# Designed miniproteins, single chains: the designs that were tried, part 36

Each design is a single chain, and the fold is of that chain. pLDDT is the mean over its residues in the fold that is shown.

## One batch from the design tools (miniprotein)

Design m1238
Fold by ESMFold2-Fast:
Structure m1238 (fold): chain A 88 residues (1-88)
Amino acid sequence: SALEEAARLMLEGARLLVEGDIERGLELARKGYELARETDPAVAPLVGDALATLYAAASAARDYPEHARRLAEQALRTVERLMREALA
């Protein structure tokens, strides 16, 4: 589904951010957010929170990779909750 693809893009973006590919990671996360918003505009605030957390992770990634990882994991939990609600 489109929400599953959006989650996949955000998961891949988070992974790239932790690995130091900040620009590509944010690009994929943004694409995931846009896809989720277009699929169901009502989820935009929650998916936007996950994207904002990934931006924070990107800001920390080079100097504080452990903090970046925790922020990325927080964003992933938000995306997982959204998918669970949408697919129930």
Scores: mean pLDDT 78

Design m1239
Fold by ESMFold2-Fast:
Structure m1239 (fold): chain A 112 residues (1-112)
Amino acid sequence: MKKELEELKKKAEEYEKAVSYFGDLIRDTVAEAEAAGLTPEEIYRRLAEKFRDLVANREKLKKEMKEKYGLSDEIIDLFFEDLEQAARDAEETGELRPMKLDEKYKELVEKL
């Protein structure tokens, strides 16, 4: 029981780091674009471009996320699924869908 709770907490911390990274990426990109005087449509275009660039550099970013943040392959793979979805949403609608990472993090925290 004690060991299982510690493993759940560690997994929750990994999800939290991934969710925070994604949130910071969006926040920083929007702030930079707003400071440049971009329209909402131009901001979403820039977000889509940034998300696609990260997906294109998946292997390099995956290595960095493992080494710097200690994230598991499972969480990193979900992160890139969320990035691909966010890129499509930003291009097509300008409305970002809820992240699978955030939903999984919430489910995990509810088990604690």
Scores: mean pLDDT 80

Design m1240
Fold by ESMFold2-Fast:
Structure m1240 (fold): chain A 78 residues (1-78)
Amino acid sequence: MEEKLKELREKLKEFEEKADKEPLDKEELLEAVEISAEGQRLLIEKYLKEGKLTEEEAEAKLAELDRLVAETREAIEK
């Protein structure tokens, strides 16, 4: 799980470096959103397993994340 988070962080850094010269296109923005969302889901699952979050707290955070992802995707697509 930690290894997947490291890979996601490295991918996000690559997008940031690319954006410094050229604006990210629609497909690249959608990919970055998905990478970020997966990273957040993995962190929530990790904290739940470590007992730092209750099941109710984890469900609430996942529901909020899904809503934010949907809203962000809609903004990019429109």
Scores: mean pLDDT 74

Design m1241
Fold by ESMFold2-Fast:
Structure m1241 (fold): chain A 63 residues (1-63)
Amino acid sequence: MEEEKKKKELEKEMKEAVEKLPEVDLPADDPETQKLYKLAVMYENIKIFGYEKVMEAVEEVEK
């Protein structure tokens, strides 16, 4: 059940990033803006493909 907590925390962070992105007054090339954008994209992909498939793809690319 620890994995379920991590999933919910990540989902919350991604959802917050989606909500914050329209309010960000930073340039697109700013690291903070890029981080929020990546989280928002991950959230949309998880809604379409599901959490497990997105995490599997991220792990294969990153690790």
Scores: mean pLDDT 70

Design m1242
Fold by ESMFold2-Fast:
Structure m1242 (fold): chain A 100 residues (1-100)
Amino acid sequence: KKKIEELKKKAEDYRNKSKELTAQRMAAVAGLVAAQADRDSYTALAEKVKDNPVLASEYQKKADDLAATEAGLRAQITELNDKASKAVKEYAELLKEIKK
Protein backbone atom coordinates (compact mmCIF):
# COMPACT_ATOMS: atom_id res chain seq x y z
CA LYS A 1 0.00 0.00 0.00
CA LYS A 2 2.62 2.60 1.15
CA LYS A 3 5.13 1.22 -1.40
CA ILE A 4 2.66 1.71 -4.30
CA GLU A 5 2.23 5.42 -3.42
CA GLU A 6 6.04 5.87 -3.45
CA LEU A 7 6.30 4.15 -6.86
CA LYS A 8 3.51 6.37 -8.26
CA LYS A 9 5.41 9.47 -7.10
CA LYS A 10 8.62 8.22 -8.77
CA ALA A 11 6.71 7.42 -12.01
CA GLU A 12 5.25 10.97 -12.05
CA ASP A 13 8.76 12.45 -11.62
CA TYR A 14 10.03 10.42 -14.62
CA ARG A 15 6.97 11.45 -16.70
CA ASN A 16 7.67 15.13 -15.97
CA LYS A 17 11.35 14.68 -16.89
CA SER A 18 10.35 13.07 -20.22
CA LYS A 19 8.04 16.03 -20.98
CA GLU A 20 10.87 18.51 -20.23
CA LEU A 21 13.27 16.65 -22.55
CA THR A 22 10.63 16.48 -25.32
CA ALA A 23 10.05 20.26 -25.06
CA GLN A 24 13.83 20.90 -25.25
CA ARG A 25 14.08 18.60 -28.29
CA MET A 26 11.20 20.41 -30.07
CA ALA A 27 12.92 23.76 -29.44
CA ALA A 28 16.24 22.41 -30.80
CA VAL A 29 14.50 21.00 -33.92
CA ALA A 30 12.80 24.38 -34.55
CA GLY A 31 16.19 26.09 -34.17
CA LEU A 32 17.75 23.66 -36.66
CA VAL A 33 15.02 24.31 -39.26
CA ALA A 34 15.45 28.09 -38.84
CA ALA A 35 19.28 27.84 -39.11
CA GLN A 36 18.98 25.72 -42.29
CA ALA A 37 16.61 28.26 -43.90
CA ASP A 38 18.88 31.18 -42.96
CA ARG A 39 22.00 29.37 -44.27
CA ASP A 40 20.29 28.67 -47.63
CA SER A 41 19.23 32.35 -47.81
CA TYR A 42 22.76 33.66 -47.12
CA THR A 43 24.29 31.21 -49.63
CA ALA A 44 21.84 32.46 -52.29
CA LEU A 45 22.61 36.10 -51.39
CA ALA A 46 26.37 35.47 -51.71
CA GLU A 47 25.81 34.10 -55.23
CA LYS A 48 23.57 37.06 -56.23
CA VAL A 49 26.16 39.65 -55.09
CA LYS A 50 29.25 37.81 -56.44
CA ASP A 51 30.27 41.02 -58.29
CA ASN A 52 30.79 42.61 -54.84
CA PRO A 53 33.44 40.31 -53.30
CA VAL A 54 33.37 42.03 -49.87
CA LEU A 55 29.60 41.64 -49.49
CA ALA A 56 29.65 38.12 -51.00
CA SER A 57 32.34 37.11 -48.47
CA GLU A 58 30.25 38.51 -45.58
CA TYR A 59 27.17 36.50 -46.64
CA GLN A 60 29.28 33.34 -47.14
CA LYS A 61 30.75 33.75 -43.62
CA LYS A 62 27.21 34.02 -42.19
CA ALA A 63 26.26 30.82 -44.05
CA ASP A 64 29.39 29.04 -42.70
CA ASP A 65 28.64 30.20 -39.13
CA LEU A 66 25.08 28.85 -39.48
CA ALA A 67 26.43 25.48 -40.71
CA ALA A 68 28.40 25.22 -37.42
CA THR A 69 25.22 26.10 -35.48
CA GLU A 70 23.33 23.34 -37.37
CA ALA A 71 26.00 20.76 -36.41
CA GLY A 72 25.69 21.75 -32.74
CA LEU A 73 21.88 21.55 -32.83
CA ARG A 74 21.97 18.10 -34.50
CA ALA A 75 24.28 16.81 -31.72
CA GLN A 76 21.95 18.32 -29.07
CA ILE A 77 18.88 16.69 -30.67
CA THR A 78 20.61 13.28 -30.64
CA GLU A 79 21.52 13.62 -26.92
CA LEU A 80 18.00 14.79 -26.00
CA ASN A 81 16.41 11.90 -27.97
CA ASP A 82 18.59 9.39 -26.09
CA LYS A 83 17.73 10.93 -22.70
CA ALA A 84 14.00 11.08 -23.51
CA SER A 85 13.94 7.42 -24.66
CA LYS A 86 15.65 6.35 -21.41
CA ALA A 87 13.18 8.34 -19.28
CA VAL A 88 10.17 6.82 -21.12
CA LYS A 89 11.59 3.29 -20.65
CA GLU A 90 12.16 3.88 -16.91
CA TYR A 91 8.59 5.23 -16.61
CA ALA A 92 7.18 2.12 -18.34
CA GLU A 93 9.13 -0.18 -15.96
CA LEU A 94 7.76 1.71 -12.93
CA LEU A 95 4.18 1.41 -14.24
CA LYS A 96 4.63 -2.38 -14.60
CA GLU A 97 5.87 -2.58 -10.98
CA ILE A 98 2.85 -0.56 -9.75
CA LYS A 99 0.41 -2.90 -11.57
CA LYS A 100 1.84 -5.95 -9.77
Scores: mean pLDDT 82

Design m1243
Fold by ESMFold2-Fast:
Structure m1243 (fold): chain A 73 residues (1-73)
Amino acid sequence: LLETVEKIAEAIEKGDRQKAAVYSVATALLLVAEGKVDLAREIIRASQEAVDKGDPELARERLTPIAEEALAA
């Protein structure tokens, strides 16, 4: 989960918006599989914002807390 967040940030950093979208969806699907649908929606929203802004640091700042909450629950 945290590893997939880092892959999203790396894809944004490299300007690969398609890979960033794929990793965002993969991260959300992992959360859906665990019954964490609300957190999955937050991952998609935060990832889309970071991709739209081309800001890998924003992705790390927004997605890491969501991933940590998912791991704690």
Scores: mean pLDDT 79

Design m1244
Fold by ESMFold2-Fast:
Structure m1244 (fold): chain A 86 residues (1-86)
Amino acid sequence: SKEELEEAQKIPLEELKEMIKEALESGDEEKMKKAAETAHYRLTPLLPDFDQETADLYLQALLAYHQKKYEEALKLYLEVIDKLLA
């Protein structure tokens, strides 16, 4: 929803990183799905400002997300966030 999108966009990247790590450590598919949805909403608006390498990682994460491969998507989203925090 629009409200979920707006709330996700307010999350600091360091907090999003911790949220993703917790979801991955849980092994819970529903928690990983929710974390992947949050990462998708948070990172999509930043895409126009990504360098080529970060954009390529993001595209791979986005494809995994749409294929419902949430663990793979989350690992790729972590790489995107690490590039943005460097």
Scores: mean pLDDT 85

Design m1245
Fold by ESMFold2-Fast:
Structure m1245 (fold): chain A 79 residues (1-79)
Amino acid sequence: SNREEVAERLAKELEERKEEIAKELAENETDEEVTEALRRQYAAGNLTAEIARLYADILELAGMDKAAAEARRIAEELE
C-alpha cells in the first residue's frame, strides 16, 4: 500500500541519514514544533513503532528532549 511504501522509504532514509536529519531539525525547527508535528502524524495514523523509535533516536541527537520523549511514548503505544 502507499502507506507501507512511504513508511519503508522513510525508515531507510532515517537510518541512513540520522545525524544529518538531527542537524537539520536542530537548525530549522523548535522542540515544540516537532512535538506537535509528531502528535499530528500519530493522530493521522501515519506512524509505525519502528518509525517512532527512529524519530526518537534522531531527536535525542538533535537535543530535542520533549519531542524525543513524545516519540518514545508513541512507539510504546504502537507496539
Scores: mean pLDDT 81

Design m1246
Fold by ESMFold2-Fast:
Structure m1246 (fold): chain A 88 residues (1-88)
Amino acid sequence: TEQQRVLDQVRNLVNQIVDDFVQQGKYDVATQVYQRYNDMMVGVQNQDWDGVQSYVDQMVDTVRQHGTPQQQQMADQVRQLVNQLVQM
């Protein structure tokens, strides 16, 4: 489905962000990003779109505080994809 394709893109971007933080030795930040992603996925399963939006905002804020410009761009792409999911 289109929803599954968007979710697959989100997962791939989050994995890249997390892997990059691990390579930087920022394990606590990587853990926080992945926890917010897992919370977001639970929200998607429960159709809790307010929760999904909140968790994505927390994830993006964490990446903006600690990430490279490339990681920040990937986080912005995650936000755009999640906004597409909410509008489906």
Scores: mean pLDDT 88

Design m1247
Fold by ESMFold2-Fast:
Structure m1247 (fold): chain A 85 residues (1-85)
Amino acid sequence: SLPKVTINAPESVAVGSTVTVTATAEGDNIKSFTLSVFDAETGELVARKTGDSLTFTAQPGTYVVRATATSEHGTSTSEPKTITV
């Protein structure tokens, strides 16, 4: 079975604040995590990091966070999380 990926992110933050997003995966032998943050209006990539935690500085608008995990069985992507600034 593919890994199950869950994002932990705030729903709302203040402009100019540092935002921390984390991800967890359920499954055997998780090899890698990638966290990506996109502008919700344009779809442009704002920030990406290999690992289970990522920080970025909030500008006015809305962000979408996605996490991808790779295991012995393949790669899966989380449901998106939305952050409003």
Scores: mean pLDDT 81

Design m1248
Fold by ESMFold2-Fast:
Structure m1248 (fold): chain A 78 residues (1-78)
Amino acid sequence: AMEDEINKLKEEAERLEKRAFELDTQSALKYIQAVAAKLGGDEETAQKLITEADNLDAESRRVRKQAEELRKKVEELK
């Protein structure tokens, strides 16, 4: 049934939204650690942490976009 397909898409969107939140949280933590490293004079560690945080943020945005596309498919199937 179409409702079963809609429910499966909603469940997948929720999984991706949770994953995006986890990645965003990890990114935020890395940025906080980078600020601490910079204040401590460890510019090399700060730059590494910023790069890692940027990569996690980029992945979070990609996963979130995938979830948004699934949400759009759900709306189209109404």
Scores: mean pLDDT 88

Design m1249
Fold by ESMFold2-Fast:
Structure m1249 (fold): chain A 103 residues (1-103)
Amino acid sequence: ARAAFLATLSEEERRLLEEGKRVARELAALIEAGAPEEERRRLLRRLAELAKRLPHVQELVATAVGLAIALGELELAEELAKYLKREKDLKAYEEAKELYLKR
């Protein structure tokens, strides 16, 4: 359960995760709004840094990979995808990558 998982995190890891969730929500909103590329890239870079610091937080890593693909940053998505461990996230990454390449 999410609550049980959060109980295994340190206070520092919880703070970084909360920042990651906030940055991911803000970045997703900017993508939907068609915001300037510079602002979108800045938030994506911060999200990637947070995901790399918390590679065991698979939800955050999967979110960062998905947003990197949405912005066409395939090299960054591939770098982050190496941290994915859950089969569902690995499958979603391969499917999203293929869909991006076909469009």
Scores: mean pLDDT 80

Design m1250
Fold by ESMFold2-Fast:
Structure m1250 (fold): chain A 81 residues (1-81)
Amino acid sequence: IVELLQKIYEKNPEEVQAYAEENQERLEEISKQPAEKQIEFLEELVEWFLEQAEKLGFPEEEIRKAREEAEKQLEKLREQA
């Protein structure tokens, strides 16, 4: 998933940067929230990046693999919360 995120940043750095800046306050606030809220925010981040990958024309197979890996990692985090 990190590799796909890097490719998205390389193709659309301004949009990624704008998203990060707009969500900087949310990121700071979320770090203080219970794990459940943090996981919800991570789910939003994953969906946003996957949507960007689709818009940028990344291969469907690469997007699918990234989604599966992200869902697996999020499920593991929920089990630990």
Scores: mean pLDDT 76

Design m1251
Fold by ESMFold2-Fast:
Structure m1251 (fold): chain A 65 residues (1-65)
Amino acid sequence: MTVKFDPSNPVSAALATLIGAEEATLAELNEKLAPFGVDAGDTAEEAAAAISKANRGRPVGIEEV
């Protein structure tokens, strides 16, 4: 599953910078987040929820592509 990071959202803009691309697979996202103790799960919704929870419930702009 491929997801797109919203550059207008600070959290997803930071994720795009971390990955080096504005789009990534959930497997790539999970690999990049593993050192931070965040499990992105198997869906864009699970990834957004996990990252939001890790960031005090801040909104995360992650969309399925």
Scores: mean pLDDT 78

Design m1252
Fold by ESMFold2-Fast:
Structure m1252 (fold): chain A 63 residues (1-63)
Amino acid sequence: SEEFQKQKEDLRTKAEELEAQSRQLLAMGNEEKAKVLLQQAEGYRKTAEFIESTIEILKLKED
């Protein structure tokens, strides 16, 4: 569905932004903060994967 597709893309974008910020923090020597952001990014990626799986199941059921 269009709504799920948008939510999936939004979550992936947020994960990419957090991963980029984490890389900058690592370059600055802030390993603790960088790790927290990477964990948040991983959470967003897992949620996006769940949404993708839901889209695939719904397509399979209707087709």
Scores: mean pLDDT 83

Design m1253
Fold by ESMFold2-Fast:
Structure m1253 (fold): chain A 84 residues (1-84)
Amino acid sequence: MSDEELEKEVVVALIYMAAAIAKLEGDDEVAELLRRLAELVEKAPPEKTPFALEALKEALKAAEAGDLAKAKEIVEKAIKELEK
């Protein structure tokens, strides 16, 4: 594997982990959005990995602050950008 491909696989795994945590906390809507984001990152070229990581970091920061609505908005925006 190239380092770029390995980095993408790690970011995808982190997004799936975040989705599992959201589901465990009872937020099925955020969990589904995070799973969708992970699938899009898997299909995207490695150049999109830094964008996905930054989006995940911002969403986790919002969630830790208790702002689940903001976390959802960040994930939805990232999905929209990756679908272009």
Scores: mean pLDDT 80

Design m1254
Fold by ESMFold2-Fast:
Structure m1254 (fold): chain A 94 residues (1-94)
Amino acid sequence: SLPAPAERDQRLAALNEAFVREVERLMAEVARAGFDPAVVEEARARIEELIDRLVAEIRELRPELDEALLERIRAYLRAQAESMFERARAALEA
């Protein structure tokens, strides 16, 4: 049995909020390390783990979504993380 629509939307919002917060924490660590390549590589690996976990949780809450749409969501989340890396780098160069 799926959660009620309002409860599902609340859980999805909480998951997205937690994801953004953790990515922001990793970006702050990368910035403090001056974009050290080893720290960037570790942060990228951890972001991939966070994306995999978020997509798995979305699948559980939205089992009607097909795999193609879940892969598009994964690609979107990767693009957002990459945008955050570029923004953080630009802020350090300003």
Scores: mean pLDDT 82

Design m1255
Fold by ESMFold2-Fast:
Structure m1255 (fold): chain A 96 residues (1-96)
Amino acid sequence: GDGKLTPFDLAMLYFRKALTDSPTMQEALDLMKKAAELLGWEVLSESVTETSASVVARDKETGRVVTLAVSLDPRNQEVNEANREALLAMEEKLNK
């Protein structure tokens, strides 16, 4: 059954799709931008290459700057750390 998703659930879904299900880095970038917008974050900058995509965004309420990133190398520690921090920021948004 299709349950109604919150904006947070949709943001998490788009970010997960960017990490696992995106056929191109441009599509991953677009999904990360949608995730940021659903959380009320302001997109400050974006970057895309053939093998990576990133979005730098600011939470309008807290002023916190976060980075969402995807790479075809799953062992990239910098991407993993950035995504962990972004997921924590998303979880904080769920808790009001």
Scores: mean pLDDT 69

Design m1256
Fold by ESMFold2-Fast:
Structure m1256 (fold): chain A 74 residues (1-74)
Amino acid sequence: AEAKARALAEAVLNLTPISSEEFSENEQNAADDLGVRRALGLPLTEEIIRAILDKHNVPEPIKEALIRHLLEML
């Protein structure tokens, strides 16, 4: 969970496409949605990040770890 969440956070922050067999379609879609918001300069608060992850049905352990990593790096 931690390693996967960190990799997703780094991809969002670096605006790199996620295209790995290690990530589910839901995780890839969530990261893409977050990446688009970041590229457009739109606000990424904990509430917005959580809503996007919930929209894409990201599992709670990955969701909480990803939120933590993104907020540390933003």
Scores: mean pLDDT 77

Design m1257
Fold by ESMFold2-Fast:
Structure m1257 (fold): chain A 85 residues (1-85)
Amino acid sequence: MVSDAELDEGVKLVAESVINSTLPGIEKKIDDGKIDEAAESVESMAELAIKINASDELRKKILELAERLAKLGSKLAEETAKKLK
């Protein structure tokens, strides 16, 4: 039997797993010069991380990618970094 607390924790664990598995793909997009696509992916992961109240470590990983993309000229990534601060 699943309690509300067990359901919330399970959803958070699945979502954090999705974020962790997505981050290497975002780094590859940055390496390939697909800055806009990488920024859109980072924004999606940041929104998910905020929604589930993800770990500070995971939020920092997303923030580092957003800041890297912002330095490369992405306005979208700059706004994403502001949301994670």
Scores: mean pLDDT 80

Design m1258
Fold by ESMFold2-Fast:
Structure m1258 (fold): chain A 70 residues (1-70)
Amino acid sequence: MAPLSAEEFVAAAKAVFAALRERGTLSREELIAIAEEVLGSREKAERFVEEMLRLGQIREVAPGVYTLST
């Protein structure tokens, strides 16, 4: 599968970080929906969310509830 470009990752990260700062928390489906709007693909959006979790930029604070790590 093709990896995300740096430009795609940065654009999706900005959108997700803005939403998390405004709302405090987002569900996994909300994270995917926001990323999908930016990336144009649900598959890319799911990979983006997994990459953000792997990098420790977001964390799960309750089942299905995510926030910024720092």
Scores: mean pLDDT 81

Design m1259
Fold by ESMFold2-Fast:
Structure m1259 (fold): chain A 118 residues (1-118)
Amino acid sequence: MEALRERLVADFEETLKRAREAGAPDSVIEALEAMIRTAREDPDKALEYLGQAADELASLFAEKPVREALIGMVRRALELAENAKTDDEKIRAGALFYLTYKVAESLGLDLRELLAAA
C-alpha cells in the first residue's frame, strides 16, 4: 500500500505541476488536489476513480480520433470541476484530467493546446 500510495501521489503532483504550467483554471487545480488527498488517504479508491476515467476515455477512442477524444476528456473534466458540488465530483474531475494528461504525454501531445481547444 505505501509504495502504491507514494507512486500515485507523485504522479498526481507532477500532473498538478503541469496543469499549473499549462494555465489550467483554479477549479481543475482544486480537483487535482482532491485527487492527491484521495490517493494519500485511500489509494484503492483513487484507483477506482482512475478506472472509471479510463473506461470513459476508451469509449471516446472507439468513436473519435485520438486528439478529439482527448479534447473531449479535457472539456468534460473542466465542466465537472467548475460544476462540482461534492468531493466525489471534484475527485472525478481530477481523475479525468490526470488520465488525459498521462495519455497526452505518452503520445507527445501538448496539454496547453488541448486546454485551449477544450
Scores: mean pLDDT 83

Design m1260
Fold by ESMFold2-Fast:
Structure m1260 (fold): chain A 85 residues (1-85)
Amino acid sequence: SKMEQVAKYAADMLSKTKQEIVENKDLSEKEIERIMEEQEMFADALMSTGDIKKAEEYVKEAKREEDRIENTAQELQAELASLAA
């Protein structure tokens, strides 16, 4: 079925990402965590939507929102550090 193909694609993608992380010793723990989180988010979206393009758009939008939140948090941290110095 189409859902079985989607499930296989998601499982294969997660396995490949885990293998790449194991082989790449230059990645920080934070980078590894972010890569795994993004791939698992895509797998979940893919299983829910059954559509690769919809899953990609979901992850892209979620990442865009995460980056906005992180950038705001970094700006606030820099502002607070500047005021405390």
Scores: mean pLDDT 73

Design m1261
Fold by ESMFold2-Fast:
Structure m1261 (fold): chain A 84 residues (1-84)
Amino acid sequence: RPSLEEVEERLREVVAATPEELRAAVEKVARDILEAYREGDWLKAQMLLGALEVSFATLYVSTGDPRFRRAADITGELLDAIAA
């Protein structure tokens, strides 16, 4: 599994890929994910990441904005790394 520092870095990349108007909401979810991971609650971290990935994928399908696709891809890669 990735280190807490690696998870934090990947979550920062997700936030950076997110359109500015949604960054505050995504930052809150990222904090909740990082807290779950710090606590060793990997199931909660995976559930929150899965929900975030689906949200970005849905926003990409509805808007066509490639930033949402990028955010979804990074989130999915992090989910796969934690689930391994």
Scores: mean pLDDT 88

Design m1262
Fold by ESMFold2-Fast:
Structure m1262 (fold): chain A 99 residues (1-99)
Amino acid sequence: SVTITLSGPSSVKAGSTLTLTATVTSDEPGEYKVSLYKTTENGQKILVGSSEPISVGETATFNVSNTKAGTTYTYYAVATNLKTGEKYEGEPITVTVTA
């Protein structure tokens, strides 16, 4: 099975860089492109960024900036298998933007 795990802090100061990391794990080798999405306070899903291709067990790093103190965003990663085109969605994480 393929699993994508997104990790990062639960809070970030407004205007500071939020660093999120995504790792693909699998029992088979493969190359993946990781896309990071966020859900905004109005329910809109926004593509934040996409990685360069990574191999199973490697990490994609995303640097994000949020300026609205008092907001909470839900982030999730989607890994696309570059050979098959199959997509794997990871568990979401929540990040609160502080003053």
Scores: mean pLDDT 85

Design m1263
Fold by ESMFold2-Fast:
Structure m1263 (fold): chain A 68 residues (1-68)
Amino acid sequence: SPELSKEETKERLERAAKELKELYPELDEQIDKALKESIEMIEEGKPAEEAENLFLREVLLGIHRLEA
């Protein structure tokens, strides 16, 4: 698979956040927070994979709590 640039990773995260907020409007604030933290990691020079993993973990935790 091609390696994603930091810019492509940020765009992917922003798109995922938009789509997830449409599916889970109750998680709007949590998704925005996860997106902000993930983008901050990328801007600080952290690996894109770590930022994506943080975003995924926080969103999945939010969904799990919503369905509990």
Scores: mean pLDDT 81

Design m1264
Fold by ESMFold2-Fast:
Structure m1264 (fold): chain A 72 residues (1-72)
Amino acid sequence: MEEQAKAGIRALRIYAEHYRENPRLQRSADIAEEGAREAEKLLEEGNYEEAFKVAQDSLYQADLEASAIAAA
């Protein structure tokens, strides 16, 4: 779980950076950055399962936001 949580946080940081470069995807970047911060706090507390869940949920929400913009 710890390695999976760390992988999820890394993915969020990478996605946030890529979204941030696109003016249309600022909301997706914000979601990914917030999710990474929350998951990092949970990881520091040793709550690996919740850290992984937050990372996965945040990746999903950021992607939904990006997809909605692509569909418009």
Scores: mean pLDDT 83

Design m1265
Fold by ESMFold2-Fast:
Structure m1265 (fold): chain A 64 residues (1-64)
Amino acid sequence: GLSEEKKKLVEEIVKELAKEVKDPPVTEEMINDAIKLSIALSPEDASEEELRKIAKLSLKYLTK
């Protein structure tokens, strides 16, 4: 699994991206689900850019 440092980075990235979505509003549950999905989809050696791409995809999927 991802390191604790990378998991914290994913959490920060998802929360940052969620602030950009105004309509419809992103719920706390959607943010938590996007974090979990992003962590599950991320390889252990994922770069910050790869984590950001995965986070964006996960959030987009859940805000559909």
Scores: mean pLDDT 79

Design m1266
Fold by ESMFold2-Fast:
Structure m1266 (fold): chain A 62 residues (1-62)
Amino acid sequence: SLKEIEAVKKAAEYVLSRKDEITSEEDRQKVIDEATKILVEGGIPEEKARRIARAIVNGLAS
């Protein structure tokens, strides 16, 4: 849905804004958790949202 696409875009923008602040595994997990919340607010179920959040972080912040 358009709402889910917008949520993914918002989560990706968030991850990019935090990229230079990810200096530890703890920081990485916090960014994944916040991206997951953005996706859940966009209507994506938590388990799917967390998988998408990890994929975004791995692609944009690794």
Scores: mean pLDDT 83

Design m1267
Fold by ESMFold2-Fast:
Structure m1267 (fold): chain A 74 residues (1-74)
Amino acid sequence: MSKIEELAKKRAEELAKKYPDLPEVAKQIGFARAIGEATGEAGRRAADSFIQKVLDEMQKLLEELENLLRKLAE
C-alpha cells in the first residue's frame, strides 16, 4: 500500500471515529484531502477534481434529506 493510501485511510478512520454520524461522502472528502496533504500543492489541485465528483453524489443525498425534513415539518 502506498504512503498516500495509508494517510487517506488514516484520515477516513479519524473521521469515522470522531464523527460517526457523518455520511460516507464525508469520509471520501477526507480521503481526497489526505491525498492532497501527502502530495502537497499539486496533490491538492488533483484532490479538488476528485472532490468535485464526490460533491455531485452529495447533492443527491442532500436533496433526499431536504425532502425528508420537509415532510417532518408538515
Scores: mean pLDDT 62

Design m1268
Fold by ESMFold2-Fast:
Structure m1268 (fold): chain A 64 residues (1-64)
Amino acid sequence: SLDEKIDSIVEDVLKRLAGSPLSVVAQEIAKRVIDLARSLGVPDRDALILAGQKVQEVARLLAE
């Protein structure tokens, strides 16, 4: 599913960018989620909302 692919992106970015600033992690997650959603025909507005939601979720997890 799209959610499983997005979760795989988040996991990959967190492993690859371990120790990087949150801004760098957030930008990479947003870029890859938007690129994936657009490749699947998701409208730009919905792709941006989806990316923003995932960035907020990751930011909350890393704030611990």
Scores: mean pLDDT 84

Design m1269
Fold by ESMFold2-Fast:
Structure m1269 (fold): chain A 78 residues (1-78)
Amino acid sequence: MELAQQSIERFRETLERLGVEVEEVYVIGQTPDSTLLAVRLKGLVDRLLMVEQMPDGRFSVLDVPREEILRLIEEARR
């Protein structure tokens, strides 16, 4: 929980510095080597991103279909 929260805060801060508004962030999975996040961006059209955060603070955006991201969010929400 705590480590994932720190990952979310760092990612949000990075996007805000780039002028991108974040609506919601969901933790999909966490391992010692990475944290998998689903991010909803605010805009004219709802945008969903799948993001993998590395322990060193680097991020990778994954090419995942919107329908699959929504399914993973539902599973992660409990």
Scores: mean pLDDT 69

Design m1270
Fold by ESMFold2-Fast:
Structure m1270 (fold): chain A 63 residues (1-63)
Amino acid sequence: SSFEEKVKAIEKKAQDLKDIGRELLARRYERGEISPEEYARMMKQIDHMVESLKEAQLKKLEG
């Protein structure tokens, strides 16, 4: 269905955002711009933020 296609598009966009965010964060860590502790914390924050954005987009499909 059209709804299922929109869900898959949202899920793909969420995964793409996570991949981009993680890559950018890894580059900052390699450059010594952030500590190992900050790197680990920010990786978790990227996952949380993207999941929250994904859930918000999915809720919009219900309205």
Scores: mean pLDDT 84

Design m1271
Fold by ESMFold2-Fast:
Structure m1271 (fold): chain A 82 residues (1-82)
Amino acid sequence: SEFEETLVNAVERAAETAKSEDPFESEVGEAMLRMVAAVAVTAAKRNPELKETIRKALEEAIERVKDNPVAVETLRRALEEI
């Protein structure tokens, strides 16, 4: 759905920003990931049909930000709540 596509895209963009070598952009990306992860968890809990798509998006985001331990921890905790 359009909503699923928008949410997955938001996770991907936040992860890309958190992956930045610029410390300012990386910190902004970490904040974006915290917000988007909270939305993703809420969406997965309220609509179980979205769980698989959201879980996959979060797992792929972890691979993207694996060199950023703060971002990894945020995403791992979100996955544990789903």
Scores: mean pLDDT 87

Design m1272
Fold by ESMFold2-Fast:
Structure m1272 (fold): chain A 96 residues (1-96)
Amino acid sequence: MTLPAAKVEMTFKSKDGDRDKAEKLAKEIEQLVRRSGATISVKVKIDPERGIEVTVVATTKDAAQRLAKELEEIARKMGFEVTEIRIHPEEPIAQE
């Protein structure tokens, strides 16, 4: 009954290992979630081998699904492959 917020976990893998492209994608992600107005938190981690790991907590499941699709589109346009997409209800621990 109490599942208003949702967590989005995504991983984007670079074909070239290009860190400049990874940094640009990270900035695009931050701008996109800011524009949504429906984001509680965002965390972006860049690894030269694994790519970009993104965790976004959205206010609703609908917002989370929309953000995931928008992030996938931006990543694909920049030459990244989406290796993982997970959308789950917000976990109590994440509110601290």
Scores: mean pLDDT 72

